# Ledger of designs, part 93: designed miniproteins, single chains, continued (3)

Each design is a single chain, and the fold is of that chain. pLDDT is the mean over its residues in the fold that is shown.

## One batch from the design tools (miniprotein)

Design m11426
Fold by ESMFold2-Fast:
Structure m11426 (fold): chain A 58 residues (1-58)
Amino acid sequence: SLEAVEAALRRFVAYAKEQGLSDEEIRELVDGIVAVLEKQGFSPEEVARLRARLEAEL
C-alpha cells in the first residue's frame, strides 16, 4: 500500500516536472498529499520518509 502510493507519487512528480511545473509548485502539491496521508492515519515517521524520498526526485 505505502510502497504502491510512493511509486505512484514518484511517477506523478516526474511527470509534473516534465510538464514544466516548478520545484516550488511540486512541493506545494506534495505538501497537500502529505497532509491527506496524515489524516488517513499514516504515521508521521512514514510520511516524513516518503516526503524525503519525493524531495530527492526534485
Scores: mean pLDDT 80

Design m11427
Fold by ESMFold2-Fast:
Formats: C-alpha cells, structure tokens, sequence
Structure m11427 (fold): chain A 66 residues (1-66)
C-alpha cells in the first residue's frame, strides 16, 4: 500500500520519524517535498497496520492513503 505523510513539529522530531522509516526494510520512502513523503509498505498485513497505527498516533504526522 502507498501513503502520503506530512510531517510537522521540530526539525529533530521530523528527522527522527524519517530515520525510523528509512531504517525499516518493509518501508520504501520517496521525498515529495520539504515535509512530504510517499511511503510504500511491504511485508505482512499485520506489520503494515502496525506502522500506520504508529504514524497516525503521532500528532506531528498526517497520513493519507493513496
């Protein structure tokens, strides 16, 4: 599945989120703008759902399914 994510908050917070995603072998990250990224998730349905729930729980992350 593909999702567009928009990051807000401090630079340190945004860097932390990006590094978390880049470090995950089941996540492909494409930069779309300064604070916008497209992520492509692979792996099991459970693994994909866990990543999305983690992102949605963060008030500095907006998630849109593509």
Amino acid sequence: MKYEITLSGSVEKQIGIVLRLIGDPNVEVERKGENKYIITLSGSKEEQEKIIEELKSDPNVEVKEL
Scores: mean pLDDT 82

Design m11428
Fold by ESMFold2-Fast:
Structure m11428 (fold): chain A 74 residues (1-74)
Amino acid sequence: SAEARRRRLRIELMNEALEMFEKGEDIDTIVEKVREKLRAEGLSPEEIDRIVEQFKTALEGYKNRKKKIEELKK
């Protein structure tokens, strides 16, 4: 179904985003790459904006947790 395909795409894109983040890519660069992939898949602008915002929030959360872990090493 279209719903199952969109779920799979979102999971794949999040895994790629996390891999890019671990390799040192900027969050803004990562979310732009996600936006382009979603656009290529034919998602509506509203759905793209929603998914990109969720990805940005998730990546900022990972960044904050990484910073907290580094603070604990002091």
Scores: mean pLDDT 82

Design m11429
Fold by ESMFold2-Fast:
Structure m11429 (fold): chain A 55 residues (1-55)
Amino acid sequence: SRLEQLEETLAYLEANREAIIDRIMDATGISREEAEARVERALALLRAEIAALRA
């Protein structure tokens, strides 16, 4: 289901946060602070969608 897919994606992002930040920096050349902000935004959006689907 979509809910299960989103929960799995959230868990993966939380467990691999540092590796994902490093990959974003390597791929884009942006700063660590900007890469961290992008990951935090993605996590916030995922959490909001999961909450909406559980309501």
Scores: mean pLDDT 85

Design m11430
Fold by ESMFold2-Fast:
Structure m11430 (fold): chain A 57 residues (1-57)
Amino acid sequence: MEVIEAEDVEKAVKELSEELEKKGYKILAKKSGKTSGYIVAEAPDGTIINIKIIKKK
């Protein structure tokens, strides 16, 4: 599980999901809130990754 800190969680979820799609990942689920969010994505090789995004202090 990857944990990423971002100043704007909603923006980070959006930009990271777009970047993953450009790399051939399939977005299975995503959610964004004011202080936390997550992305679940499937890599081209079938590996499922979970990314947690938290607001940077």
Scores: mean pLDDT 81

Design m11431
Fold by ESMFold2-Fast:
Structure m11431 (fold): chain A 60 residues (1-60)
Amino acid sequence: KEAKERALELEIEAGLALIQAAVLRLIRPKLDPAAQAAADAEIAALRARADALVAKAKEI
């Protein structure tokens, strides 16, 4: 029961990180170059976080 809830929580967190990365990709072209570099770093971090959360959910 708890293991199923934990796996679902991790998958939801991963999904939210991917949505946040998608929003950053949509606004990126409207940002100045310094903000674009920061957005690229954040998108990469969010994708890495989502991958880690999905991997952790698979361990359950």
Scores: mean pLDDT 83

Design m11432
Fold by ESMFold2-Fast:
Structure m11432 (fold): chain A 75 residues (1-75)
Amino acid sequence: GELNELILRRIGLKLRIIGLEYDIELLRKQLAEAKAAGDAARAAALEAEIAALEEEIKRLEKEIEELEKKIKELE
């Protein structure tokens, strides 16, 4: 039914956020290494990549909020 499909989609989006949070953690470690090495160009590139992934997480969080509203309406 529609409710079950919305629940599964919400779970899928939450798993995607977990994957992106893991990628950000790895990039933050690389950023710390770049800063320690004095590599300003690499640090700037990593900060931009982290910012892009953080914006993707915000987009997915909004999509989850919309799904949660629909789930509540069907319950």
Scores: mean pLDDT 90

Design m11433
Fold by ESMFold2-Fast:
Structure m11433 (fold): chain A 60 residues (1-60)
Amino acid sequence: IAKKIAELTGISVDAARLVVEMLKAGKSEEEIKEELQRRFGLSDSAATFAVAAAKMLLKQ
């Protein structure tokens, strides 16, 4: 899943893995976006797209 998120969004696999772990832990979308921006320097739009892609893939 993390590799597919990275391919779809252009973020690193490490960033994609963080999104998956935080979603599984029940963290809010805003908390995940803040961590992505803080740790990986992602823009707001990139962080939003990464969370959306991860949520869609995790529903499968």
Scores: mean pLDDT 78

Design m11434
Fold by ESMFold2-Fast:
Structure m11434 (fold): chain A 84 residues (1-84)
Amino acid sequence: AKEYAEEGKRLYEEGRYEEALKLYHKAILLNPDYAEAYANMGKALYELGKYEEAIYYYELAIELNPDYEEAKKNLEEAKKKLNK
């Protein structure tokens, strides 16, 4: 799980968001309680302009870790994109 999440972060930093999503999805399949992987899926989806999907994954990350301040801030940013 952690190995896929770390490789996904590297791809995200390279701007390879679709490939990063694939690795974060693998991390979640191995560890469904991995709050950081859900938050990182949200970040990659946000960069791809998929704001509704990003909101969904940020909400899952916050449900798993209610003190996840970064995910809460990113959730509010994604919501602002939908308000027009």
Scores: mean pLDDT 84

Design m11435
Fold by ESMFold2-Fast:
Structure m11435 (fold): chain A 55 residues (1-55)
Amino acid sequence: LDQLYQQLKEALRAGDWERARQLAEELAQRLREQHPDLPVTPEGILEDAQAELAA
């Protein structure tokens, strides 16, 4: 999970929005598999990553 999240932040820094969206979807799927009761969405993951990158 941490590796995928790091790749997502790298894609966002590079301006590769298509890849960032795909990585966020993959992260959301992985998180739902491990924690099915956790409310997670690709949009939420993208927002969190963008907030962390607030630069």
Scores: mean pLDDT 76

Design m11436
Fold by ESMFold2-Fast:
Structure m11436 (fold): chain A 70 residues (1-70)
Amino acid sequence: SEADLLYEALKNLIERGIIKPGERLGTEDELAKRFGVSRSTVRAALDRLEKEGLIERVKEGNETVYRVKK
């Protein structure tokens, strides 16, 4: 599925250190626009990465953003 492809792509970039610990990934809307997928597809991929301890949700102003865990 698109969610599985996005999950695998992001996981690969994080585990290889291409996206660094603490680096901002973005909001659900930003990621949906960047990858050309639905917000629900992004959420499914991000939920898996968060469950695996690779990313975290951070409140930044009025936005919820996702960051690579330190």
Scores: mean pLDDT 86

Design m11437
Fold by ESMFold2-Fast:
Structure m11437 (fold): chain A 88 residues (1-88)
Amino acid sequence: DIEEKVKKLEELLERARKLVREALKEEDPEKAEELLEEAEKLIREAERLFEELKDKLSPEEALELDIRLGVVVLELAVAKLILEKKKK
């Protein structure tokens, strides 16, 4: 079901965003890295699911999901840079 897969994709992205925010609040650098690695895994699952869905969605819906995915990917990349600067 396309609707169920879209919902799963959105849930993966929201979970990844929560992990990125949690990592930024984490005082332990090792735990922060683990949280970002978990977020990256969820983003990769979302990317795979989006590739399965994009040809089955309307162009408008595909564009909106691609933008949401891109925003989460950017948030992860920025969080990694912030964490690396704190590391030494």
Scores: mean pLDDT 84

Design m11439
Fold by ESMFold2-Fast:
Structure m11439 (fold): chain A 99 residues (1-99)
Amino acid sequence: SVATASVSAVAPEKGEYTIVGTSSSPDAQLTVEQTNEGKVELLSVERRQLPDGSSQVTAKVRALEAGAGIRFTATATDSTVSVEIYRDGKLVASTSATA
């Protein structure tokens, strides 16, 4: 089965935000898709395996103005998936789902 978690936030100010998608399974194929329209630019996407065997995708985006909508969806197979949005190391929004 497939778990899908979607998180959204309104950027309180322009600047860089970090989105982290995490799956509890080392065998899960984790994808993080940007579903934002308009004033958000995708800067980078990096995938890594964590020491505990979980998988993680980190995306960096730039909000071009205050009030910009940030929305990301993470999908993983047969596992729990979470998506978190950070600004300057502080959690702005999060959600999770289990397959």
Scores: mean pLDDT 75

Design m11440
Fold by ESMFold2-Fast:
Structure m11440 (fold): chain A 64 residues (1-64)
Amino acid sequence: VEKYLEKAREALDRGLFSVALSYLYQALLVDPEHPEALEILERLRKFGFQEEVDRLLKAVADSL
């Protein structure tokens, strides 16, 4: 899971939000309750990506 979080943070630093969301999805498939992954998603939600975050969380739930 750490590799996915590392790549998600790298993508966020570069403004690649779609790539970051993809890596966060992979991280949550490994650990659905990972605190750091959920914190990053909450920040993205507040930053205007609410629909993307909600779709990601639903996709994770549907995959488990």
Scores: mean pLDDT 79

Design m11441
Fold by ESMFold2-Fast:
Structure m11441 (fold): chain A 60 residues (1-60)
Amino acid sequence: SMPTWTVEKVREAFKLFDKDGDGNIGPLANSLARMMGAPGVETDGFLDEATLQALVDAIN
């Protein structure tokens, strides 16, 4: 199948969890990675471009 996840889609999903808008989703980062099927992509709670790219790469 075509990859359904892009950096833009992942970032938009993170925005839904980051209701405070500070760019740190902390404990939700691991939960989101598990929902995407990439539990090995662990973050320090910040939405870095590298983290977003790692998630896209891991799930595609």
Scores: mean pLDDT 60

Design m11442
Fold by ESMFold2-Fast:
Structure m11442 (fold): chain A 103 residues (1-103)
Amino acid sequence: ITVTQSPASVTVKEGETVTLNATSSAATLMNWLKQAPGRLAELVIYNTSTLAPGVPSRFSGSGSGTTWSLTISPARLEDTATYYALSEASGAQGQGTLLTVEA
């Protein structure tokens, strides 16, 4: 399986809604990981739409078949990170989307 993410980078203002996208060459469940600068990657969504423990409810995941999205609403400064989509079926990881949240 190949996972592709879009956009490569996105900048939003604090309080805006942002959606990050992933596509897969085959059906899977999608995990989403957050990697802030200087920190290890942390799980935010698993099984496409399940919120990981300790993750704020402003994060949500959705998707079906070969297309997935991670939505953050409202975005906050602390959400600035690279977000990676990871296929549960194959372990294939996307290239990441760099999210920058501005005041």
Scores: mean pLDDT 84

Design m11443
Fold by ESMFold2-Fast:
Parts: sequence; structure tokens; C-alpha cells
Structure m11443 (fold): chain A 86 residues (1-86)
Amino acid sequence: GAAAADRAALLAARAASLAARGGDPEEVAREAEEAAELAEAAGGPAGEEAAEEAREAAEAARRGELEEAGEEAGDAAALAAAQAAA
């Protein structure tokens, strides 16, 4: 529930921050993937959408597209936070 969504939001926000500062793409991908798993576990429409955005962020990071990864991870963080508040 809310605890999983809160943790997903935290990890997605960390992935977005790492991407924004030009961090290690593998680290961004790892945190985004963990956020996706937690968002999926949280459930609900916002949790499912957060998981999808977080998976896209991980894929973008693996392609070296850190700007895209950061944007998608940021979207995932906002959606996971919304699920936690629901």
C-alpha cells in the first residue's frame, strides 16, 4: 500500500536526481527498476502508471538518454507520491 508507494516515489526521485546531474546510467536504471517494482506492488491506477514510467526511465538510462530518463523518473515519482496520498 502506501509504504510501497512512498518508497517508489523516493527511489524514482533519486533516479531523476542522478540523471539530472549526469550520474551513472546503470545506477539510474537500477533505482528506476526498483521504483517500478515497488509502484507495481502499491497497485492502483497511479501506481500502475508510475511503474510504467519508471520502467521507461530505466530503459532510457540504459540507452544513455539521461535527459529522457530523468523526465520519466520524475513523472514516476509524482505518480507514486499521488498513489501514496490516495
Scores: mean pLDDT 86

Design m11444
Fold by ESMFold2-Fast:
Structure m11444 (fold): chain A 70 residues (1-70)
Amino acid sequence: MTREQLLAEAEVWLRAMKVIIDMRIKLKEDEGIEFPTSVEEIEKFWELMKEKYPDLYAEYERLVAEAQAL
């Protein structure tokens, strides 16, 4: 793996994390829902993010696929 590939992969993962953080902030602001602490609640939280912010969730999935392809 080259330095350029490592930097590109890191940049894509940082963008993916930013999208997750933005979705979490929006859920707190719009619905008053904080990040859950139990595994079952985490799964429901992810489904809620996908339902409430499908465009942001699609962007996250695209970025994850891009990072995995590097």
Scores: mean pLDDT 75

Design m11446
Fold by ESMFold2-Fast:
Structure m11446 (fold): chain A 63 residues (1-63)
Amino acid sequence: SIEEGEKAFKEREPEIRKRVADLSKTSQDLVLTTVKVALLSGNIEKLDRIVEQAIKNGRSIDA
C-alpha cells in the first residue's frame, strides 16, 4: 500500500535530511519529495541511486 511506502520513507528520512541539511529548504524539499515518490512507486532497489541524483540536483540548484 501507499502507507507502507510512506513508512519506508520515514525510516530513511533522518539520514537523507542530515545529508542535505546544508541545502536551502526548497532543495531539501525537492530531494525528500523525489525519494518519497520513488518509494511509493516501488523503486526500492534503485533508492540509493535516486537519492544520490536528487542530492546532486539540489546542490546544483543552490550553487
Scores: mean pLDDT 78

Design m11447
Fold by ESMFold2-Fast:
Structure m11447 (fold): chain A 61 residues (1-61)
Amino acid sequence: LDIDNSTTIREILDDLAKLPESLIYRISDLTGIRFPRLSDKLSDLGIDPETMKKFLKEYLS
């Protein structure tokens, strides 16, 4: 997955084929935002792309 500052949560979920709620709650914990939107970009959430890649690797393990 080619993740950058313009990548949305929806794009990540579509790539992973996971249920939206589980990843949204994990992203909420990571960012401190209670209700991240699927249309939110990583830059909108203040998430560094490398941090997100590491998080997803750990989440999928």
Scores: mean pLDDT 70

Design m11448
Fold by ESMFold2-Fast:
Structure m11448 (fold): chain A 61 residues (1-61)
Amino acid sequence: MTLDDVAKINQEVAEKHRALIDEASARHRALAAAGDGVRAAEEGGRLLQPIVREVNKKLEE
């Protein structure tokens, strides 16, 4: 699989889940601004897990 194929899949998944990505980014920024970098990283990772799983599933196809 080429880098272009991976980029296309990432764009399609990101577009489908744009609202979730925007929410995750907003929460990460709020926690980081409050000085809670560890919690910001944990929350961001958790919220993006469904997107990571979908990308991986499409890459297997």
Scores: mean pLDDT 72

Design m11449
Fold by ESMFold2-Fast:
Structure m11449 (fold): chain A 56 residues (1-56)
Amino acid sequence: AEELARELARRHGLEERVRELERRGMDTVTATIAALRDAGLPDELRDRLLAEAQRE
């Protein structure tokens, strides 16, 4: 899940936002989901991250 989260953050230009949320105590996956939502990106991207987290 972390690898996919980092890839999505990089692809969508959200790395700085994810890093800020991580500093506030969020894990990488949760921070990336929040950043994707804040950016108005499709829920499908969030659902992909959640599916990967369940497979780990």
Scores: mean pLDDT 77

Design m11450
Fold by ESMFold2-Fast:
Structure m11450 (fold): chain A 113 residues (1-113)
Amino acid sequence: DKEMSIKGAERLLRRARELMEEAERLLEKAKEDPSYRPEAARLLRQAAGLMYAASEMMRDAGMEETAELLEKAGEYLGLAAQRLEEGDIEGAMRDLDRAREYLRKAEELLREL
């Protein structure tokens, strides 16, 4: 059911946004205290997983363009987590911003329905 897949994806995207916001708060703290890096990376990887799950739901609903945008958001969240584990906080923040941009574009397409 297209409608049920879209609603399911929207719930996952809401949770992903919450995780991304918390990860950003921890990234700011990680600038002064490296002990925040593992938790921030964990939240970023969780958000990436939710993006990939939402992408599959959108693809199943025939929403290929939206699915591709969510897949890109997931890729950048994964890159952000990797950079953060390597100590590149600035690179992680840039990748998080890119993920947020792809998510915003996907949400614009969902609003056109």
Scores: mean pLDDT 90

Design m11451
Fold by ESMFold2-Fast:
Structure m11451 (fold): chain A 89 residues (1-89)
Amino acid sequence: MEAEELAIRAGRLMALAREAEAAGDDEKARELGEEAARLAAKAAALLAGEELSEEELKDPEAIQEVLDKLSDEQVKRLKELLQKGRAEA
């Protein structure tokens, strides 16, 4: 399931970004955090039945529109998948 794979990967990258930040590698933390945000946005779009282009992934309004389409259950599922990725890092 593509959305689940993207969300788990995003969670893992978020954990790695936090480790880089703790190590004082602010540049690596930023790069990993930006990649995690893109993957999480793609996962959210897929859960909403939408697809975001690379340009839309840089647009906070496009991302928010997709998030607004998610049900409370879909938001909970996304958070669970992100947490699973972070725990497996």
Scores: mean pLDDT 77

Design m11452
Fold by ESMFold2-Fast:
Structure m11452 (fold): chain A 63 residues (1-63)
Amino acid sequence: MELPQEQIDKLAETLIEYARERGDEETVKKLEEARRNRDIATLFKIMLTEAVDRALERQEALK
C-alpha cells in the first residue's frame, strides 16, 4: 500500500516530536532517515514502539 508523501512526512514529524519529548535522539535520527528514504515499514515499526512505550508509562503512573 502506498501512502501520500504528506502523510509520511506528517507521521514522521509527529513521531520525532514524541521521541524528542522522551529525549530519544537515536529514534529521532532513525525517523529522519526513514522519512528521507520513504521507508514506511520503519516508520510504522517506530510508531508501534512509541505507542507501546507510552502505554507502559501510563501503567507505571497508575501503579
Scores: mean pLDDT 72

Design m11453
Fold by ESMFold2-Fast:
Formats: sequence, structure tokens, C-alpha cells
Structure m11453 (fold): chain A 100 residues (1-100)
Amino acid sequence: KVKEAAEKFREAAELLEQAAEKSTDPNVRQDLRRMAERAREIAELAESGDPEKVETARIQAVILAGTLAVGARQEKNPEVSTLLREAAGKLAEAANILES
């Protein structure tokens, strides 16, 4: 279960990197790259085997998923918006795996 959640966090990071590449605004690109880095950090916390770190990964994933869902609704580029929604979905799905 933890490995499956970590894989989904890494998939979210890849989607965020793709969103950054498609974004024309330099500030949006930088923010998306930082969010991709956070998703990878969340994956490492989930893989730690430490219950406290796994719970931290779950909480951080829920927060990041919410942030991306809001960002997707405000994003005018439909390709970037789709990638943000998909990344949010992967983060939420992974958080649910860690809770079960």
C-alpha cells in the first residue's frame, strides 16, 4: 500500500512538471516546479516506513491536492488545467491509500 501511494505521488510530480512545461507564465512555471518537488518529498516521507512520517505525507498530500484543485479551476490554459486536476486526483487517491 505505501509503495502504491508513493508511486502515485511521483505520478503527480510528473504531471506537475508537464504542466510547468506547458505554462507560458514564468511565475506559474516556478510554482508548479516547486509543487512537483513537494510531491516527490511527500513520496519519500510515505516510503520512510515511519508511521509519523507516513501520516505527515498523507496530510501534506491532502493540502497539495486542494491547492491544485483550486489552481485548476482558475487556470485558463485547458491543457495545464487538465494536468493540475489529474495531479490533484493522484494526490487524493494516494492519501486515501495511506488512510486505509
Scores: mean pLDDT 87

Design m11454
Fold by ESMFold2-Fast:
Structure m11454 (fold): chain A 103 residues (1-103)
Amino acid sequence: MLAELVEIAREIGRLLAKAEAGQVTPEDVRRFAEAVDRAAEIAQKLGKTELAERLSRIGREFRDLAEQLEAGQDPEEVKKRLIATAREALRVIGELMADALSQ
């Protein structure tokens, strides 16, 4: 599980870099929504219900942003929200990894 969280964090880091460069695709955003959903499943199995709920919300946000990006709606605002959401995802996954390593 820890190795999976590390890989998820790396993939979200790649999304963040692509978003900052203006190169992220709707498909990229959907893939990382799936990765965040997997992190939520790991959090749930570890009994970290609050972190699981936060990750599930982030996954839904990524799917919404993918649809907005595909529709060509306000690319500057979508980019800002993608960056903010990716940073939140990394923080929550970092909290989950820290909790897993502390016990």
Scores: mean pLDDT 82

Design m11455
Fold by ESMFold2-Fast:
Structure m11455 (fold): chain A 102 residues (1-102)
Amino acid sequence: LVEEAVRYAREAARHFLEAYQAAIDSGDTEAAKHFLEAATHASRAQLAGERGDLEKMVEYAREAIEHAERAIKASKSPDAIEHAQRGLEYARKALELAEKAL
């Protein structure tokens, strides 16, 4: 469970970084900030999970989801939204598995 949750958090971070780049390329500066926060928190969730800190992994995964949802609402870039939706699905899977491992 923990190893799979860590892999999902890593994939979430990757997709959120792709959403960030797409938002920057389209001039969606406000959405880009939230996509970068989502990527940062997903990366922190990965690192916490790798260290066995499941409480922190859950906390960071929730923060990543919140920032991604705000970024999707703010974004006008279809490409950024598509990447963020994929990241969001991975972040939700990471959260589910981390909570089950507690």
Scores: mean pLDDT 90

Design m11456
Fold by ESMFold2-Fast:
Structure m11456 (fold): chain A 90 residues (1-90)
Amino acid sequence: SKLLEEAKRLVEEAYRALEAGDYEKALELADKAIELASKLDPNDPEVLLVKAAAYEIRSKALEGLGKYEEAEKDRKKAEELVRKARELVA
């Protein structure tokens, strides 16, 4: 799927922004990845893992900005999505 490939590219770009300490850019790219992945099949483990990666990046960027409560919410969402993906491939 072109949309899944684009979501994966956005996650990769978001991670690079996070590594560079560009927290605002990491948030913007992660938000776009979450939006795009949310248009795909919610029962596809690959979609769930891409969405989880985007939430994890957003969580870490929020921590970098001192937004710890929002970061914790996103971390828990990422963990939930990973668990669901694992159950679908078990």
Scores: mean pLDDT 90

Design m11457
Fold by ESMFold2-Fast:
Structure m11457 (fold): chain A 111 residues (1-111)
Amino acid sequence: KIDELYEKGDYEGAVKAAEEEIKRNPNNADAWLKLGDIYEKMGDFEKAKEAYEKAVKIDPNNIEAYRKLAEVYLRMGDLEKALEYFKKIVELNPDDEGLKEALERLQKALE
């Protein structure tokens, strides 16, 4: 089980378990999201980004996946891409006024 290996800190084992689930069902957005979380814990932000991008392609309404993707882009210093994904979150959850205000402030700072 991916979650059990991840919780124990066996990130290499968790990667293998996630890859096995993806081989069985490559359209499992949750498995791609978990794979991204594992790579992020390992400090592999490029692989985390790729996994989260797969998750949002499979499930374009997955707010958590967009949030993770935006956070990874921020850690990589790609503010423009991070801003794009935060805008997607606001589009999917327009009642989050705090996030909307934070996004507006960030956008003005980058202009």
Scores: mean pLDDT 81

Design m11458
Fold by ESMFold2-Fast:
Parts: sequence; structure tokens; C-alpha cells
Structure m11458 (fold): chain A 81 residues (1-81)
Amino acid sequence: DEAEIRAAAERLLAGLRAMAEAAPAARAEFEAAAEHLRKAVEAYLAGDEEEAERHARLAEEHLRRGVAIAPEAVRAALAAA
């Protein structure tokens, strides 16, 4: 269901936004993760599996970099979920 996929993405994006706000040093990484997550969802819903996988991988890479810079930001994501 497209609505369920979008709702799940919105929850993940809220977590990434909370992490970006809580950790200025890692803000760019969490914002990049959020942008790639949005693109992955749109590509998936459009049936473009290759682009969806590419953007999902980039979102994961940026999330890992952000957490490496500011591991304390994970608490903000859990509070937003």
C-alpha cells in the first residue's frame, strides 16, 4: 500500500530531522540521508527498482557517517519515533 510506505518513510524522515537538529556537527549527513530516503521512496513507488536501491544505499551511507560523527543523535531519532 502506497499510503503505508509513505507513512513509514515519514516516520523515518522525522527521525532523521530530529538527529540533524540535535547534532549540528552531523547535520549535513543526516539531511543528505533524508534527501536520499525521499528519492528512494519516490523511485520505488514509480517502479524504478534500480534508482530506489541506489538512493537507499546512499541514505544508509550518509546515516552511518552521521552516527559516526554524533552517535548521541540516535536518542533524538528514538524519541521522534
Scores: mean pLDDT 87

Design m11459
Fold by ESMFold2-Fast:
Structure m11459 (fold): chain A 111 residues (1-111)
Amino acid sequence: GTATATVTSTEGAVTARSVTAAAQASAPLGGTLTAEALDAAGNVVGTGSGVIPAGAEGGAASVALAAPTDVAAVKMTLSNVVGGGDVTFRALATTAGFEAVELGSATVTVS
């Protein structure tokens, strides 16, 4: 299966040097987590991916930005999901000042 969510920043656009996208499931899964960091206009400013091992309940993808860049949303896709159930996506930015900011979260059901 596949789960996709866009997490819109609750803090508005955040000037970030990196973004961590995390997925947590209610049951063991596996798959590939991909993340796209978006600016306020919806343009992709960075991408990242991470492999969730078979039988793990979650994992993370890191989006590295070449320079501090304004991030307003993160689109996350968990593909090749082996199980079903609820998946919660979370996005966190590391600011130019090295402060961690939680941008938001979304929960979707995979069937």
Scores: mean pLDDT 82

Design m11460
Fold by ESMFold2-Fast:
Structure m11460 (fold): chain A 56 residues (1-56)
Amino acid sequence: SSQVQQGIDDTVTTMRQNGQNIQTMRNGSFSDIQSQIDNRSISDQQNQQNVDDAQS
């Protein structure tokens, strides 16, 4: 019975940790996408300024 209880506790702990890991990965993916969008906008503005400066 002690081995059965240990197995149950280990399984519950593993399921809880896996749930947290999935949530963290999902949240990270959205943050990475937003960062890429923001960086693209900055790069586009800098490229336009460089073109304007080169044509002046």
Scores: mean pLDDT 72

